# Ledger of designs, part 3: designed miniproteins, single chains, continued (3)

Each design is a single chain, and the fold is of that chain. pLDDT is the mean over its residues in the fold that is shown.

## One batch from the design tools (miniprotein)

Design m8075
Fold by ESMFold2-Fast:
Structure m8075 (fold): chain A 58 residues (1-58)
Amino acid sequence: SELERLRERLERLRHHLERLRQAARDYPEIRETYEERAKRLEEEAKRLEREIEELERR
């Protein structure tokens, strides 16, 4: 279903965010770049969460 597809996408984004945050912690010299990427993914995850919430309300 569409709801399952969105949940899977959100799960993958959260997984990528965790890896990016870990990389920023392990490699301080590139931390700023990784944190900027993480911020963009966090915004995308919030958009997906809103779509999921709207579908769940139906």
Scores: mean pLDDT 81

Design m8076
Fold by ESMFold2-Fast:
Structure m8076 (fold): chain A 79 residues (1-79)
Amino acid sequence: MSEEQQKIARKIGALLRMIGNYIAGELEERFGRKVPGVTEEEIKAGKELMEYIKNTPSSEENFDKVAEKAEELEDKILA
């Protein structure tokens, strides 16, 4: 796997995990029970990412900004 492919894979991974955190929050609200392995901080970060996506115009360049935002939010959770 090239260095560029590894960088892209890390960004996509962070993006998918943050979206998963948002979905976990939606499931908790809908069904009234905690999703195992997901914290309130992770759900909050996922919601922040979805708000950022909603307010970001659709373009190829903005996809990279969304992926960078996902990495930033994941790093803050892991700190």
Scores: mean pLDDT 79

Design m8077
Fold by ESMFold2-Fast:
Structure m8077 (fold): chain A 85 residues (1-85)
Amino acid sequence: SVEELVKKARELIREALRLAMEALRVNKDKKDILRAIGLALRAIGLEFDLDLLQKSDLSDDQKIAKLQAIIKEAERLIEEARKLL
């Protein structure tokens, strides 16, 4: 359902942000700090995208497709943040 995908997307975005912030906390190298900041900003951007999508008049099928894209991007951010830990 749309509601279940929204819940999954939100949980993954929160995890991505948490891991990016942890990566920012543990890293000392400028390059890795800037990467962690970039990941955190992207996670915040996905949260805006999710909120806009929930308020949109798109069909459920269109919302599902966009939610799946948000989920995939959030999973990518989690994987990238884990490489910095």
Scores: mean pLDDT 89

Design m8078
Fold by ESMFold2-Fast:
Formats: structure tokens, C-alpha cells, sequence
Structure m8078 (fold): chain A 55 residues (1-55)
């Protein structure tokens, strides 16, 4: 989890806290909002967050 958060944060140029918030939004189906706070497209957000979501 922490390692995946660090990798996604570095790749997207955002804080680990921003990635964690985006993961929470994505789990609620709020992908447009998750992508917005990450500053990327919905597709890019999904790809990056798959590395941080341990389901």
C-alpha cells in the first residue's frame, strides 16, 4: 500500500495524501473527481491507481 502510494505519487507529480484521497473517491465510483485532483485523464487515473488499490 505505502509503496504503491509512493510510486503513484511520484509518477503523477502529486502528494501521497492526494493519491490516497483519489483512491477513496475512485472506490466510491467518483472517477471524474479522482482524475481531477490527480490532474490527469480518467484512463490515466485508473491505470495509476491500480498499483495502489489492494482489494
Amino acid sequence: SDRGLALAAKELGVSRETVREAVALAREGRWDEAARILGVSRRQARGALEATELL
Scores: mean pLDDT 76

Design m8079
Fold by ESMFold2-Fast:
Structure m8079 (fold): chain A 71 residues (1-71)
Amino acid sequence: SLAEKHEEYVEKAKEALEKGDVEKAKEYLEKAVEIATEYARKTFPEEEAERLAKEVRERAEALLEKAAAAV
């Protein structure tokens, strides 16, 4: 399912951050955002889907900022 794929990429991003591989973490988080956006667009009305996609993107950006600050 799309939810399972999203979880997989989020987990891979966390593993990459733990290893200090910020470049791979960015790639995996971008994939997670793509999957979440597709899921939202298929599942929710357009306005709700756009809101959810924005939230997922903002959370991914916050995670990357936190990781960068920790180095």
Scores: mean pLDDT 75

Design m8080
Fold by ESMFold2-Fast:
Structure m8080 (fold): chain A 54 residues (1-54)
Amino acid sequence: SSEIQQLQQKIKELSEQLKKAFEEGDFDTAKKLFEEIQKLNQQLQQLLEQQQQE
């Protein structure tokens, strides 16, 4: 729960940074942020699946 909450908050924060990077034309930073967001989303999915364990 706390780990899930922390991951969700970080994903949101990085997503806002990603939007700003694109708006400013900083595509190198945008690419790095996108990759990090994908990694965090994968971690979030694993934690959510673990909480929904059968």
Scores: mean pLDDT 83

Design m8081
Fold by ESMFold2-Fast:
Structure m8081 (fold): chain A 76 residues (1-76)
Amino acid sequence: MAEEYNEKAVEYAKKALEAVAAGDGEKAKEYAAKMEEYALKAIDLLLEAGELSEEEAEAGKAYVKRLRDAIVAAAA
C-alpha cells in the first residue's frame, strides 16, 4: 500500500536528518537512499492507482531525488 511506503520514506528521512545532525555522513547517505527507495515506490503505486498523473509522479520523483542530494550534500 502506498501509505506504508510513504511512512517508511518519512521515517528514513527523519533518520537521515538525525544522522546529519550527529555527524554520521555514512548513515545519513544510507538512510537518504532508503528514503528515496520507499518514496519512489509510493509514487509509483499512487500513479498505478490513478491518484497521480504522470506529470505529478515525475515531479514528485524529481523532488525526492533533489531532497536526497541535499541530505547527501549536508552530510559531506
Scores: mean pLDDT 84

Design m8082
Fold by ESMFold2-Fast:
Structure m8082 (fold): chain A 84 residues (1-84)
Amino acid sequence: MSEAELLAARAEALREAAREALEQAGKLEDREASEEVRRLARETEEAARKALEAARAGDTEAAARAVERAVEALARAARLLEEA
């Protein structure tokens, strides 16, 4: 239960970070970079939603994998934002 709760909390935090990345993408002058950040932010949100659903179902293994995928996508988005 506590591990599922932790994974659910991580998923919610990742969804919020994805929303922030989408907002920052709108400020980029490079259209290609902006589009890529938006794609990665949406991938982060989708993975985070899957993580939350898996955590609610008690599937901590699937939830952990989805969190990992969301973190990877968000890290790529953050890298592009740093380089802009």
Scores: mean pLDDT 84

Design m8083
Fold by ESMFold2-Fast:
Structure m8083 (fold): chain A 70 residues (1-70)
Amino acid sequence: SEEEIKVKKELAEMYKEAVEALNEGKFEEARELLKKMREFAEKYASKEDVEAVKETVEHMEKVLEELEKK
């Protein structure tokens, strides 16, 4: 549906912003963007898309944890 396409487009944009923040060393901003992406998915995305977003966010959060340990 048009709504599903719009949700997927918004999630892709949020992911891009989080990756850009991470690449710029803006770790706090990256965490907030990932949190917003997860919350957006839980409210508006299908169950399948929520699972995919959760896996992506968990992976990125692990990367952030490792980078912030130093």
Scores: mean pLDDT 82

Design m8084
Fold by ESMFold2-Fast:
Structure m8084 (fold): chain A 83 residues (1-83)
Amino acid sequence: SMKDKYLKEAEKYSKELEKKVEEGDIKSAEKYAYLGGKYGAKSTLSDAVIHGSIHKTTKDDKDLFKKLSKKVEEGKKDQLEKE
């Protein structure tokens, strides 16, 4: 189903985002947050997966949380403008 597809994309981009934050590659983490929003965060469950990953990864860094969350929302907005 489309919901299963969005969940799979959300999990894929969430894993890449977590890896890039761990590596200190914040620019790539922002890219994966954007892609997760654009392609993955299309259902309540998929959105929760992406935001849960960001929350977990940025538990002790509020500025990074805000930055990555903003990129997810930018991705969602860009996808909605095409539909």
Scores: mean pLDDT 78

Design m8085
Fold by ESMFold2-Fast:
Structure m8085 (fold): chain A 72 residues (1-72)
Amino acid sequence: MISEAVSAEGFLRSGEYFFKRGDLELAKHSYQHAINLDPKNAKAWENLGRVLEALGEKEKAAEYFKKAEELA
């Protein structure tokens, strides 16, 4: 059970910021924190999938995209 959705949203915004700058590792860590705080946030799973795809982790990205679809 999530205790504060605002914290997860904060990490989503940080991940988006780093992703736009090309800081893929920082984006990955930010989105992982968002998922840890709110594992039902489809947007966090989808965005982490995009980062993993950019890093060449295609199989893991596909799993995360599927998780995002199931939560959407």
Scores: mean pLDDT 79

Design m8086
Fold by ESMFold2-Fast:
Structure m8086 (fold): chain A 66 residues (1-66)
Amino acid sequence: MSLEEQKLALAKRVAEIIEESTDPELIKEALELNERIGAARTREELEEVEKQIKELEKKLEELKAK
C-alpha cells in the first residue's frame, strides 16, 4: 500500500469517528489525528496515528454501549 493510500484509509476511519460521535472531546481528538495524517511524511508516523485512531474507535464503542 502506498503512503497516499494509507493516508486515505486512515482519514476515512477518522471521518467515521467524527460522524458517529457526539462527544466534543472525542471529535477534537479525531480532528487532531486528521491533521497529523495530512502532515505525516513517513509510514512510521502513520503507524503511530493508526494506533491512536484504534484507541478513539475503542472509546467510541464504549460510549455507544453506555
Scores: mean pLDDT 81

Design m8087
Fold by ESMFold2-Fast:
Structure m8087 (fold): chain A 68 residues (1-68)
Amino acid sequence: NPEAEHILSKLKELIENNLELPEETLKYIVDKLKELGLISEEEAKEILSLSGLEAIKKIVEILEKALK
């Protein structure tokens, strides 16, 4: 899935550079990943319960597992 691979690469870049995303952008990414069937509603709620880099790290972990 090229869109999911692109999201994963961008999120990894953010972690490497210690950069956070605005909450609105994080919600957009989570909703897109749910639409693509790569994360569940339960996983989305877990991610959105986290903040800053911890939310980004959780998305990366889930996506790496889903795209293997």
Scores: mean pLDDT 81

Design m8088
Fold by ESMFold2-Fast:
Structure m8088 (fold): chain A 62 residues (1-62)
Amino acid sequence: IELASPLEARIGLVLAEHGPLSVREIAELLGVSQATVRRTLARMERKGYVVRLPDGRYDLAV
């Protein structure tokens, strides 16, 4: 999917299962680089799917 990354769906799923997670934890769970996770999370945050917490972890915005 060119406009909706499968990685966005995978990040949403692991956040739903595990609660708030750091970029590092998401990267380890999905087997991708932290840079790729940060880029995808920034995109998801702009769409309102996730929120960055004060401690640097991300959670679902729903």
Scores: mean pLDDT 78

Design m8089
Fold by ESMFold2-Fast:
Structure m8089 (fold): chain A 55 residues (1-55)
Amino acid sequence: MMEEAVKENEKVYELAKQAGKRLIEEVGPKIQPYMDESVKAAEEALKKTKELAEK
């Protein structure tokens, strides 16, 4: 019997849970700047296309 092993496994499981939650919190905000950049690039491309179409 290893009660310590059970408690250590619980600690590892809790650490994994916390790491997963932290990863989601960290990745969400990190991808937002890339999305903003993509939207701006698309808007600029549309503006240029409109300007070319007008001529």
Scores: mean pLDDT 69

Design m8090
Fold by ESMFold2-Fast:
Structure m8090 (fold): chain A 75 residues (1-75)
Amino acid sequence: SAKEYYDKGVELLKQGRYEEAVEYFKKAIELDPNLPEAYANLAIAYRHLGREDEARKYAAKVPPGLYVKAVPPDP
């Protein structure tokens, strides 16, 4: 499911495995395009990879305020 890909992406992001996290977050949004936390964390992963244009593109799709919840992994 989209949530399973998202959860795996968050785990990879926590491990510093940013390229792999990007792949899992992309899979999550392919299955559920209305998963704004996946876009937020995808933007964060791209920023860590130094891919600022992609980071800004995905950040623009995130509703205001969601980054406060997306930055730390879901507890």
Scores: mean pLDDT 77

Design m8091
Fold by ESMFold2-Fast:
Structure m8091 (fold): chain A 66 residues (1-66)
Amino acid sequence: MSVIQEGLQSLDMELNSSKSDEEKLELIESMIKTLDVAEAQGHRSPTLDALKDYLIKQKKEIEEKI
């Protein structure tokens, strides 16, 4: 079951609690880089693709706010 969806909710709560927009961007960029490395190593799934898309969307929303 969606351990990744639960992880996403935990990340969303962490991102929304007491972090600056700059700290959130750094965290999101780090996660995207980790997913890019995993993808380059052949680790692909619809769930990982959805996670990456979510992170990219969050990054854009924060960048537009700044």
Scores: mean pLDDT 71

Design m8092
Fold by ESMFold2-Fast:
Structure m8092 (fold): chain A 61 residues (1-61)
Amino acid sequence: DDKLREALLRAVELHLRYLLDQGKTPEEARKEVEDFLVSLGYPKEEAQRLADEALARIEAE
């Protein structure tokens, strides 16, 4: 994978971990990260894929 994409995925993963630590459910954390990425100008489909991929990485631990 591209280094910039991997860095973005790591940032998304850290954001998800923060939200989960604050007591959000996986579904709530994923939705907030998706909405945040869309607010930064990412297309909804790309934001969804990034959030899903990052959440899957956390769940694999």
Scores: mean pLDDT 82

Design m8093
Fold by ESMFold2-Fast:
Structure m8093 (fold): chain A 115 residues (1-115)
Amino acid sequence: KRGEELAEEAERYAKKGDVDTALNLARQALSLGDYEAAIRVAKAAIEADPTNAGAYLVLGRAYEKLGKYEEAIKWYQKAIEIDPNNKIAWRNLADVYEKLGKTEEAEKYRKKAEE
């Protein structure tokens, strides 16, 4: 219920065009372990502003925490396409490839995060 109420509040902010407040609430959901709430809010933020790299970063992180590594990779790649200087997205992408046992790709993306 708590994560559901937070997601509803954050979705209202996204619908009003206040994507930054919506994403701050999504990051709170992530820190509380409510990954489904974070996904709902990030998707609402993307619907309001599909060019917001931060929304895709939150979505990738939520899927990563749920162990859905292929989905996490997809959304981190979207964040990087919008903002190639997002070192957090490169670092998180490397972590996911490492969890998949793709060591060479993980090393490549860690190097991108350090540039």
Scores: mean pLDDT 86

Design m8094
Fold by ESMFold2-Fast:
Structure m8094 (fold): chain A 56 residues (1-56)
Amino acid sequence: MEALKAQKSAEEIVKTALALVKAGKISREEAERLALEVSLEKGYSAEDVRKIIEKA
């Protein structure tokens, strides 16, 4: 998802992915996977991304 790649923080990446779930465009499982993939590509910690997803 190009929208996820445009985000500048792990929190915004997760928030954008979950917004796509709310819009009915992807499943929550797909959003979690994409948020992890994009965050790792951008150099963010996988552990931080998982913690953000757990809190959401």
Scores: mean pLDDT 74

Design m8095
Fold by ESMFold2-Fast:
Structure m8095 (fold): chain A 51 residues (1-51)
Amino acid sequence: SMEALRTALELARELGLPDSVAYDVVARLEASGAPLDEKTLRLALRGVKDS
């Protein structure tokens, strides 16, 4: 959804991640049926940053 993507892009920028990571995270969460709330998006993006 556009709302989830906008939130993911803002969070990715806060974490110093490229915008492409936000797109990938949203796509993977949608494919898995996970909730697209801010908490889930933040945890997924932090996981990528901390890898």
Scores: mean pLDDT 82

Design m8096
Fold by ESMFold2-Fast:
Structure m8096 (fold): chain A 60 residues (1-60)
Amino acid sequence: SKVEEVKELIERLQKLVEAYEKGDTSVKPEIEAIRKRLKELVNQLSEEELKEVMDYVKSL
């Protein structure tokens, strides 16, 4: 589902951001690609799916 893809991308993004903060600047293009994909997917979510994603993010 789109919700599952969004959740997987958020988890991937968290790992990449942690690597970037530790000095691995080579991950920056992948971070930017994931952010773009997340924005595109979020715009396609229903209100119920968006609430599920927001609840997931708040639980992190």
Scores: mean pLDDT 84

Design m8097
Fold by ESMFold2-Fast:
Structure m8097 (fold): chain A 85 residues (1-85)
Amino acid sequence: MELVERARELLREARRLAAQGTAEARAQAEELVREALRLAEEALRELEGEENEETLEALAIRAQTLAWLGEPRGEELGREVEERL
């Protein structure tokens, strides 16, 4: 599936950028990870109800991207702090 393949490519490129250790490369890597997550979720919607390798790969990419972006809770907490705390 094209979406799964593209998500995998984006995740690989994100890992390569993150390895450079600069703030700019980290920001680019995060954007690629968010895009990979979006594509993986779209692939899962299209593969809904199917138990095959493509579904398992899309689930794995989603899990990896969510783990990388463990800061979505950080963003939510940051917004709460900005709004009230």
Scores: mean pLDDT 71

Design m8098
Fold by ESMFold2-Fast:
Structure m8098 (fold): chain A 55 residues (1-55)
Amino acid sequence: SEEDRLRLLKRAHEAVKKVWEEAEKNGLSQTELDVKIQKAAEEIRAEWERERAAR
């Protein structure tokens, strides 16, 4: 649904902010940053699927 899409986008945005903050604190390389962003996106998708199934 549209609501589920908005929630996914909001969580994705928040996860990207967290990864960016960690990169700034730890001086992560661009490659490490890309890997963390990809992993965060996969985790958010998995959480969204679980939340949707729990409805």
Scores: mean pLDDT 74

Design m8099
Fold by ESMFold2-Fast:
Structure m8099 (fold): chain A 98 residues (1-98)
Amino acid sequence: MIEELEERAKEGDVEAALRLGVYYLNQKDYDKAIEWFELALKIDPNNAEAWLLLGYAYLQKGDYEKAIEAFQKAIEVSTDPFTKKLAERLLEKAKEKL
């Protein structure tokens, strides 16, 4: 499963890259999660979910400035009101940690 997802992500499958990022996020391997979300954003730079998840990984790692930047991008590119509202809430939470 993981090896198949890695091959698909490297071939340009944004969903495979997101799934790998989430997998590592659940393992609390925030550095690996960040790498896969950054790959997703190389494939699709307007993917609001990838920006949201990247911000969340930085927030969990304690990199609040990078979390803020990623959440701002998630808000900017989001077409879904639920994703936008979640990104706005997480942005406020990250700012409180500074």
Scores: mean pLDDT 88

Design m8100
Fold by ESMFold2-Fast:
Structure m8100 (fold): chain A 89 residues (1-89)
Amino acid sequence: SEFLEEFRRLYELDLNPEKATPEEKERIQKVKDYLLDELARLGVSPERLEELKNKTIPEILAELTRVAVRQGKPAQIYELLKKILEELK
């Protein structure tokens, strides 16, 4: 799916930030901001959100997946990722 391929590219670039252009680094930061905002809406503490600001997209997604599954909302992750990619266009 083109959606998953676009997300995979940003994911891989965040794991290797030295390969990212300034524009790609800005998009990565926007993705992280959207993920952290969703974690805040799901009730994750400000202290935990500060720790996550220094983490990669994969690590933040893993936390979001754990929180969403625990709250019975796993489908919201896919919808969130779709919205993030649409906003970055």
Scores: mean pLDDT 74

Design m8101
Fold by ESMFold2-Fast:
Structure m8101 (fold): chain A 77 residues (1-77)
Amino acid sequence: DDVRAQAKRVLQLIASREPEEFQEVVDAIAAGDAEKAVALLRKLATKLLDELGVPQSVKDQIVAAVEALVRAQTAAA
């Protein structure tokens, strides 16, 4: 619940701060390319969380939640 809420917040921050890169993720999801979407979001989320000084254990949990959300969204497309 908490980790899922944090994952959604991270996605909002990525969309705001790196809109071009986030558009590549959206395009990959629309194309059904889960592996590309996950790889791009993992890179963007890790970079953002590192900039925010989030501890590694918390980063790993949030990144895993982001990956799960992206895979669920891609499967629904």
Scores: mean pLDDT 79

Design m8102
Fold by ESMFold2-Fast:
Structure m8102 (fold): chain A 116 residues (1-116)
Amino acid sequence: MTKEEREKALEKIAKELGVSVEEVEERIKELEERIEELREEIEELKEEAEKNKDEETLKLLERAEERVEEAEELLEKIKKGEGGAKDLLEAEVNVGVAELVIAVVKTVKKIEEKKK
């Protein structure tokens, strides 16, 4: 995709959301950074849960991973100029849900560490 085609796609999303193009670009960048961080955290937590044979935590992490995968697919669609405002919002929701799941897993781990 050319720079001009990308700018036109972002302008359409900005208009649909009632925000600036700069805001859309910032949101996409922040979302990509959040996805990268979530992928690393999920990998670390899955390795630990597998060693501990914690099947409940593994199921929660698998659900978080599915949400991250859905967000990545939506962002790829946007980058190809095939996505709109709805795809960006759905990607943000999927990342937010994954972050919430990871926060719950980390909170439970901290509570268990304090009991030892």
Scores: mean pLDDT 83

Design m8103
Fold by ESMFold2-Fast:
Structure m8103 (fold): chain A 66 residues (1-66)
Amino acid sequence: MVLKIETTLSVEEEIGLVLRLMGDPRIKVEIVGEGVLIVTTTLSEEEAQALVNELRSDPRIKVTEI
């Protein structure tokens, strides 16, 4: 699954998010701009959907499936 993540988080909160995502070797994060991430994952469909739901729980984070 490939996700576009757009955030209005502070720089410190964005770094924290990237570090949490990169904690799983099945998740690849590419920073394409300030507040914009492309996330590529080899997670199961269930795990990927759980991640999307977790991210969408913060109104400052927008997730678009690509």
Scores: mean pLDDT 82

Design m8104
Fold by ESMFold2-Fast:
Structure m8104 (fold): chain A 55 residues (1-55)
Amino acid sequence: SPVDEKISQIEAEMQRRLQEEVERGRREGLSPEELRARAFAIAEEGLKRIEEVRE
């Protein structure tokens, strides 16, 4: 369904952004706490978008 396609796209984007953030954070020497906070923010945004497109 169109909704399932949008959810899959959001999940793929969220996964990609999360991976990029982890790699960048490791290069920049971010603390585990800061990495977790940023990862949480990415996941929360993705989940909100998924919730908005669900029927």
Scores: mean pLDDT 81

Design m8105
Fold by ESMFold2-Fast:
Structure m8105 (fold): chain A 58 residues (1-58)
Amino acid sequence: DREELIKKRLEELKKKGLFVDEESLKPFKDGKIYVSAEEGDYRFLGEDHMKGKYILVE
């Protein structure tokens, strides 16, 4: 189930200390799912989460 794989992947990224913007989760032109994420303390991310790097989820 793709939705279950996505949820597990997002949890893995969070456990590794990444700030994951789940609202940025979307399919890209290649048909794969990506999410915006930043390393480090999420307190400093502010409103610029959309400037984060996109990471492959599924």
Scores: mean pLDDT 68

Design m8106
Fold by ESMFold2-Fast:
Structure m8106 (fold): chain A 60 residues (1-60)
Amino acid sequence: MKKYYKAIKDVEGPEGVLLSFKKGDIIEVLKEYEDGNAVGKSLKTGKVGLVGLSVLEEIE
């Protein structure tokens, strides 16, 4: 089952490392790490990168 999260704030990061997004964007979590980080895909931009779960709110 795909996991989707909603961004609770704007995030900007270096391309190819961190995922950049705006508050309210939907992020598909592809892989979670035990340190609270994840690999996410922005459904708005199609870009993939590292994201902190602390800036995301889980949705169905």
Scores: mean pLDDT 77

Design m8107
Fold by ESMFold2-Fast:
Structure m8107 (fold): chain A 96 residues (1-96)
Amino acid sequence: MTEDQWLEVELAVTILRGAVEKVFLDKAMEKGDVEAIEEGLKSMRKVIDELRTKIAEAEKRDLSPELRATVAGARDFLADMEKRIKEAEEFIEKVK
């Protein structure tokens, strides 16, 4: 595999990890479980930090079309995750 292919795999795996954490956070919010929401927020923030680092690393390279598409998808996913974190934080403030 090329370095670009490995970066694409690492971005895809990080996005998948984020999607799993989002499902957990969504279920915690549905149940109104404040402790579970706080755990989900902590996990999502870690994934977001990792994703930002990987996007920045990929963008320093001369991107293949495949890697460029993956980076664009990763940025969109990052924005969605940041929005969900804000919604969850606002939910906790209303319930506490």
Scores: mean pLDDT 83

Design m8108
Fold by ESMFold2-Fast:
Structure m8108 (fold): chain A 67 residues (1-67)
Amino acid sequence: SSAEAKELLEEAIEAIKKGDIETAIELVRRAKELSDHPALLEVAIKELEEGDIEGAINALKTAIKEL
């Protein structure tokens, strides 16, 4: 559901802030499976894997607002 996806993305942002990037990626992947708009979440996963932490957080915040 969109509400569950939003909670997972909010938890992912908290994981990023704690430096737990592996947990953040897993949470975003779970949210992607529950989302009707997976493209922005796929971008966030790629940005996290490439170390673009600021870009990833911005993409996740945008996704939360659009859910």
Scores: mean pLDDT 84

Design m8109
Fold by ESMFold2-Fast:
Structure m8109 (fold): chain A 62 residues (1-62)
Amino acid sequence: MEEVEKEIEEILEKARKGELSLEEAQKKIQDLLDEAQKRGVPSSEVMSLAIKAGKKVEELKK
């Protein structure tokens, strides 16, 4: 997907609803970030998305 941020948000929403485990959500997010990097999304943008996703995953553990 070209809108990697949207895909990450959808994965996090599914995890929040209990449709995905946190482990599954983290794996899917990692796969999306890897694909985005392969598609030429700037590494700075990929890092930003990874940090945001990591923070949200930590919040879901509480």
Scores: mean pLDDT 77

Design m8110
Fold by ESMFold2-Fast:
Structure m8110 (fold): chain A 77 residues (1-77)
Amino acid sequence: SRLEELARLSRELEAAVAAGAPKSVRERLLQRLGFSPATARRLASAPPNVVAQHWTARELRKIGDEIDAELAERKAA
């Protein structure tokens, strides 16, 4: 399902951020999550330190929750 796909990609992105993967890899994962190229670039450009990596992963999870909420609303429409 799409929600399972998004959850899997979010976990994959968190792992990539924690592992210090290249920005290109993080941008690709963000785009696969449905973010625009501009948004993906912005989020992938977070400073490369432990705090920033944890913060970025956490912020992406919050955005994922917003997407899930919007998808539920669209099913009702």
Scores: mean pLDDT 67

Design m8111
Fold by ESMFold2-Fast:
Structure m8111 (fold): chain A 65 residues (1-65)
Amino acid sequence: SLDLDIAEAMIYMAGSAAGVEVEVRHEGDTIRVTLRGEDKAAVEEAARIIRKIAEGSGFRVEVEF
């Protein structure tokens, strides 16, 4: 859906802005996000922002790092 595409784009942008690598996978209504980066605080902040983006779009998100 358009909302899903927008949410995915915002998730990638949030990771890029934080200098964090992002991998997104879809499992039904769940967006699974894997984050990797050298700065743990940046990864945790990106994870927090990403969860807010997905929740605002009505999707369940699971973040792993």
Scores: mean pLDDT 79

Design m8112
Fold by ESMFold2-Fast:
Structure m8112 (fold): chain A 62 residues (1-62)
Amino acid sequence: MEELREKARKHLEEARKALENGDYETAIQHALKAIQYAKEAGDEELVEEARSLLREAVDKMV
């Protein structure tokens, strides 16, 4: 369980860094991975954070 949360957090952090650097494609990929691991870990708050970040990255591309 904790290992899945750690993976989700790592991908969420990578997604945020990619967003800050304007690398929206990379941010989307990491956000999707964060959502997957967070769901497997049962961490609903982390799922919401990752989904919010995904939406921001997509919105920046449009």
Scores: mean pLDDT 83

Design m8113
Fold by ESMFold2-Fast:
Structure m8113 (fold): chain A 55 residues (1-55)
Amino acid sequence: SSNEEKLKEIQEKLEELDKKFLAGEATLEDFREMLRLGEERNKLLKELGYSVGGS
């Protein structure tokens, strides 16, 4: 589905950002992008029927 494709794209971008943070190469823009992508991922997971946090 379109949401599954978006999740894959977000996951790949988050993985790249995580690598930059671990390497100490992340910028303020990378930090902002990480927060936006994390929020978008959570919204897509909820739309797909997943519970985030708790049982």
Scores: mean pLDDT 78

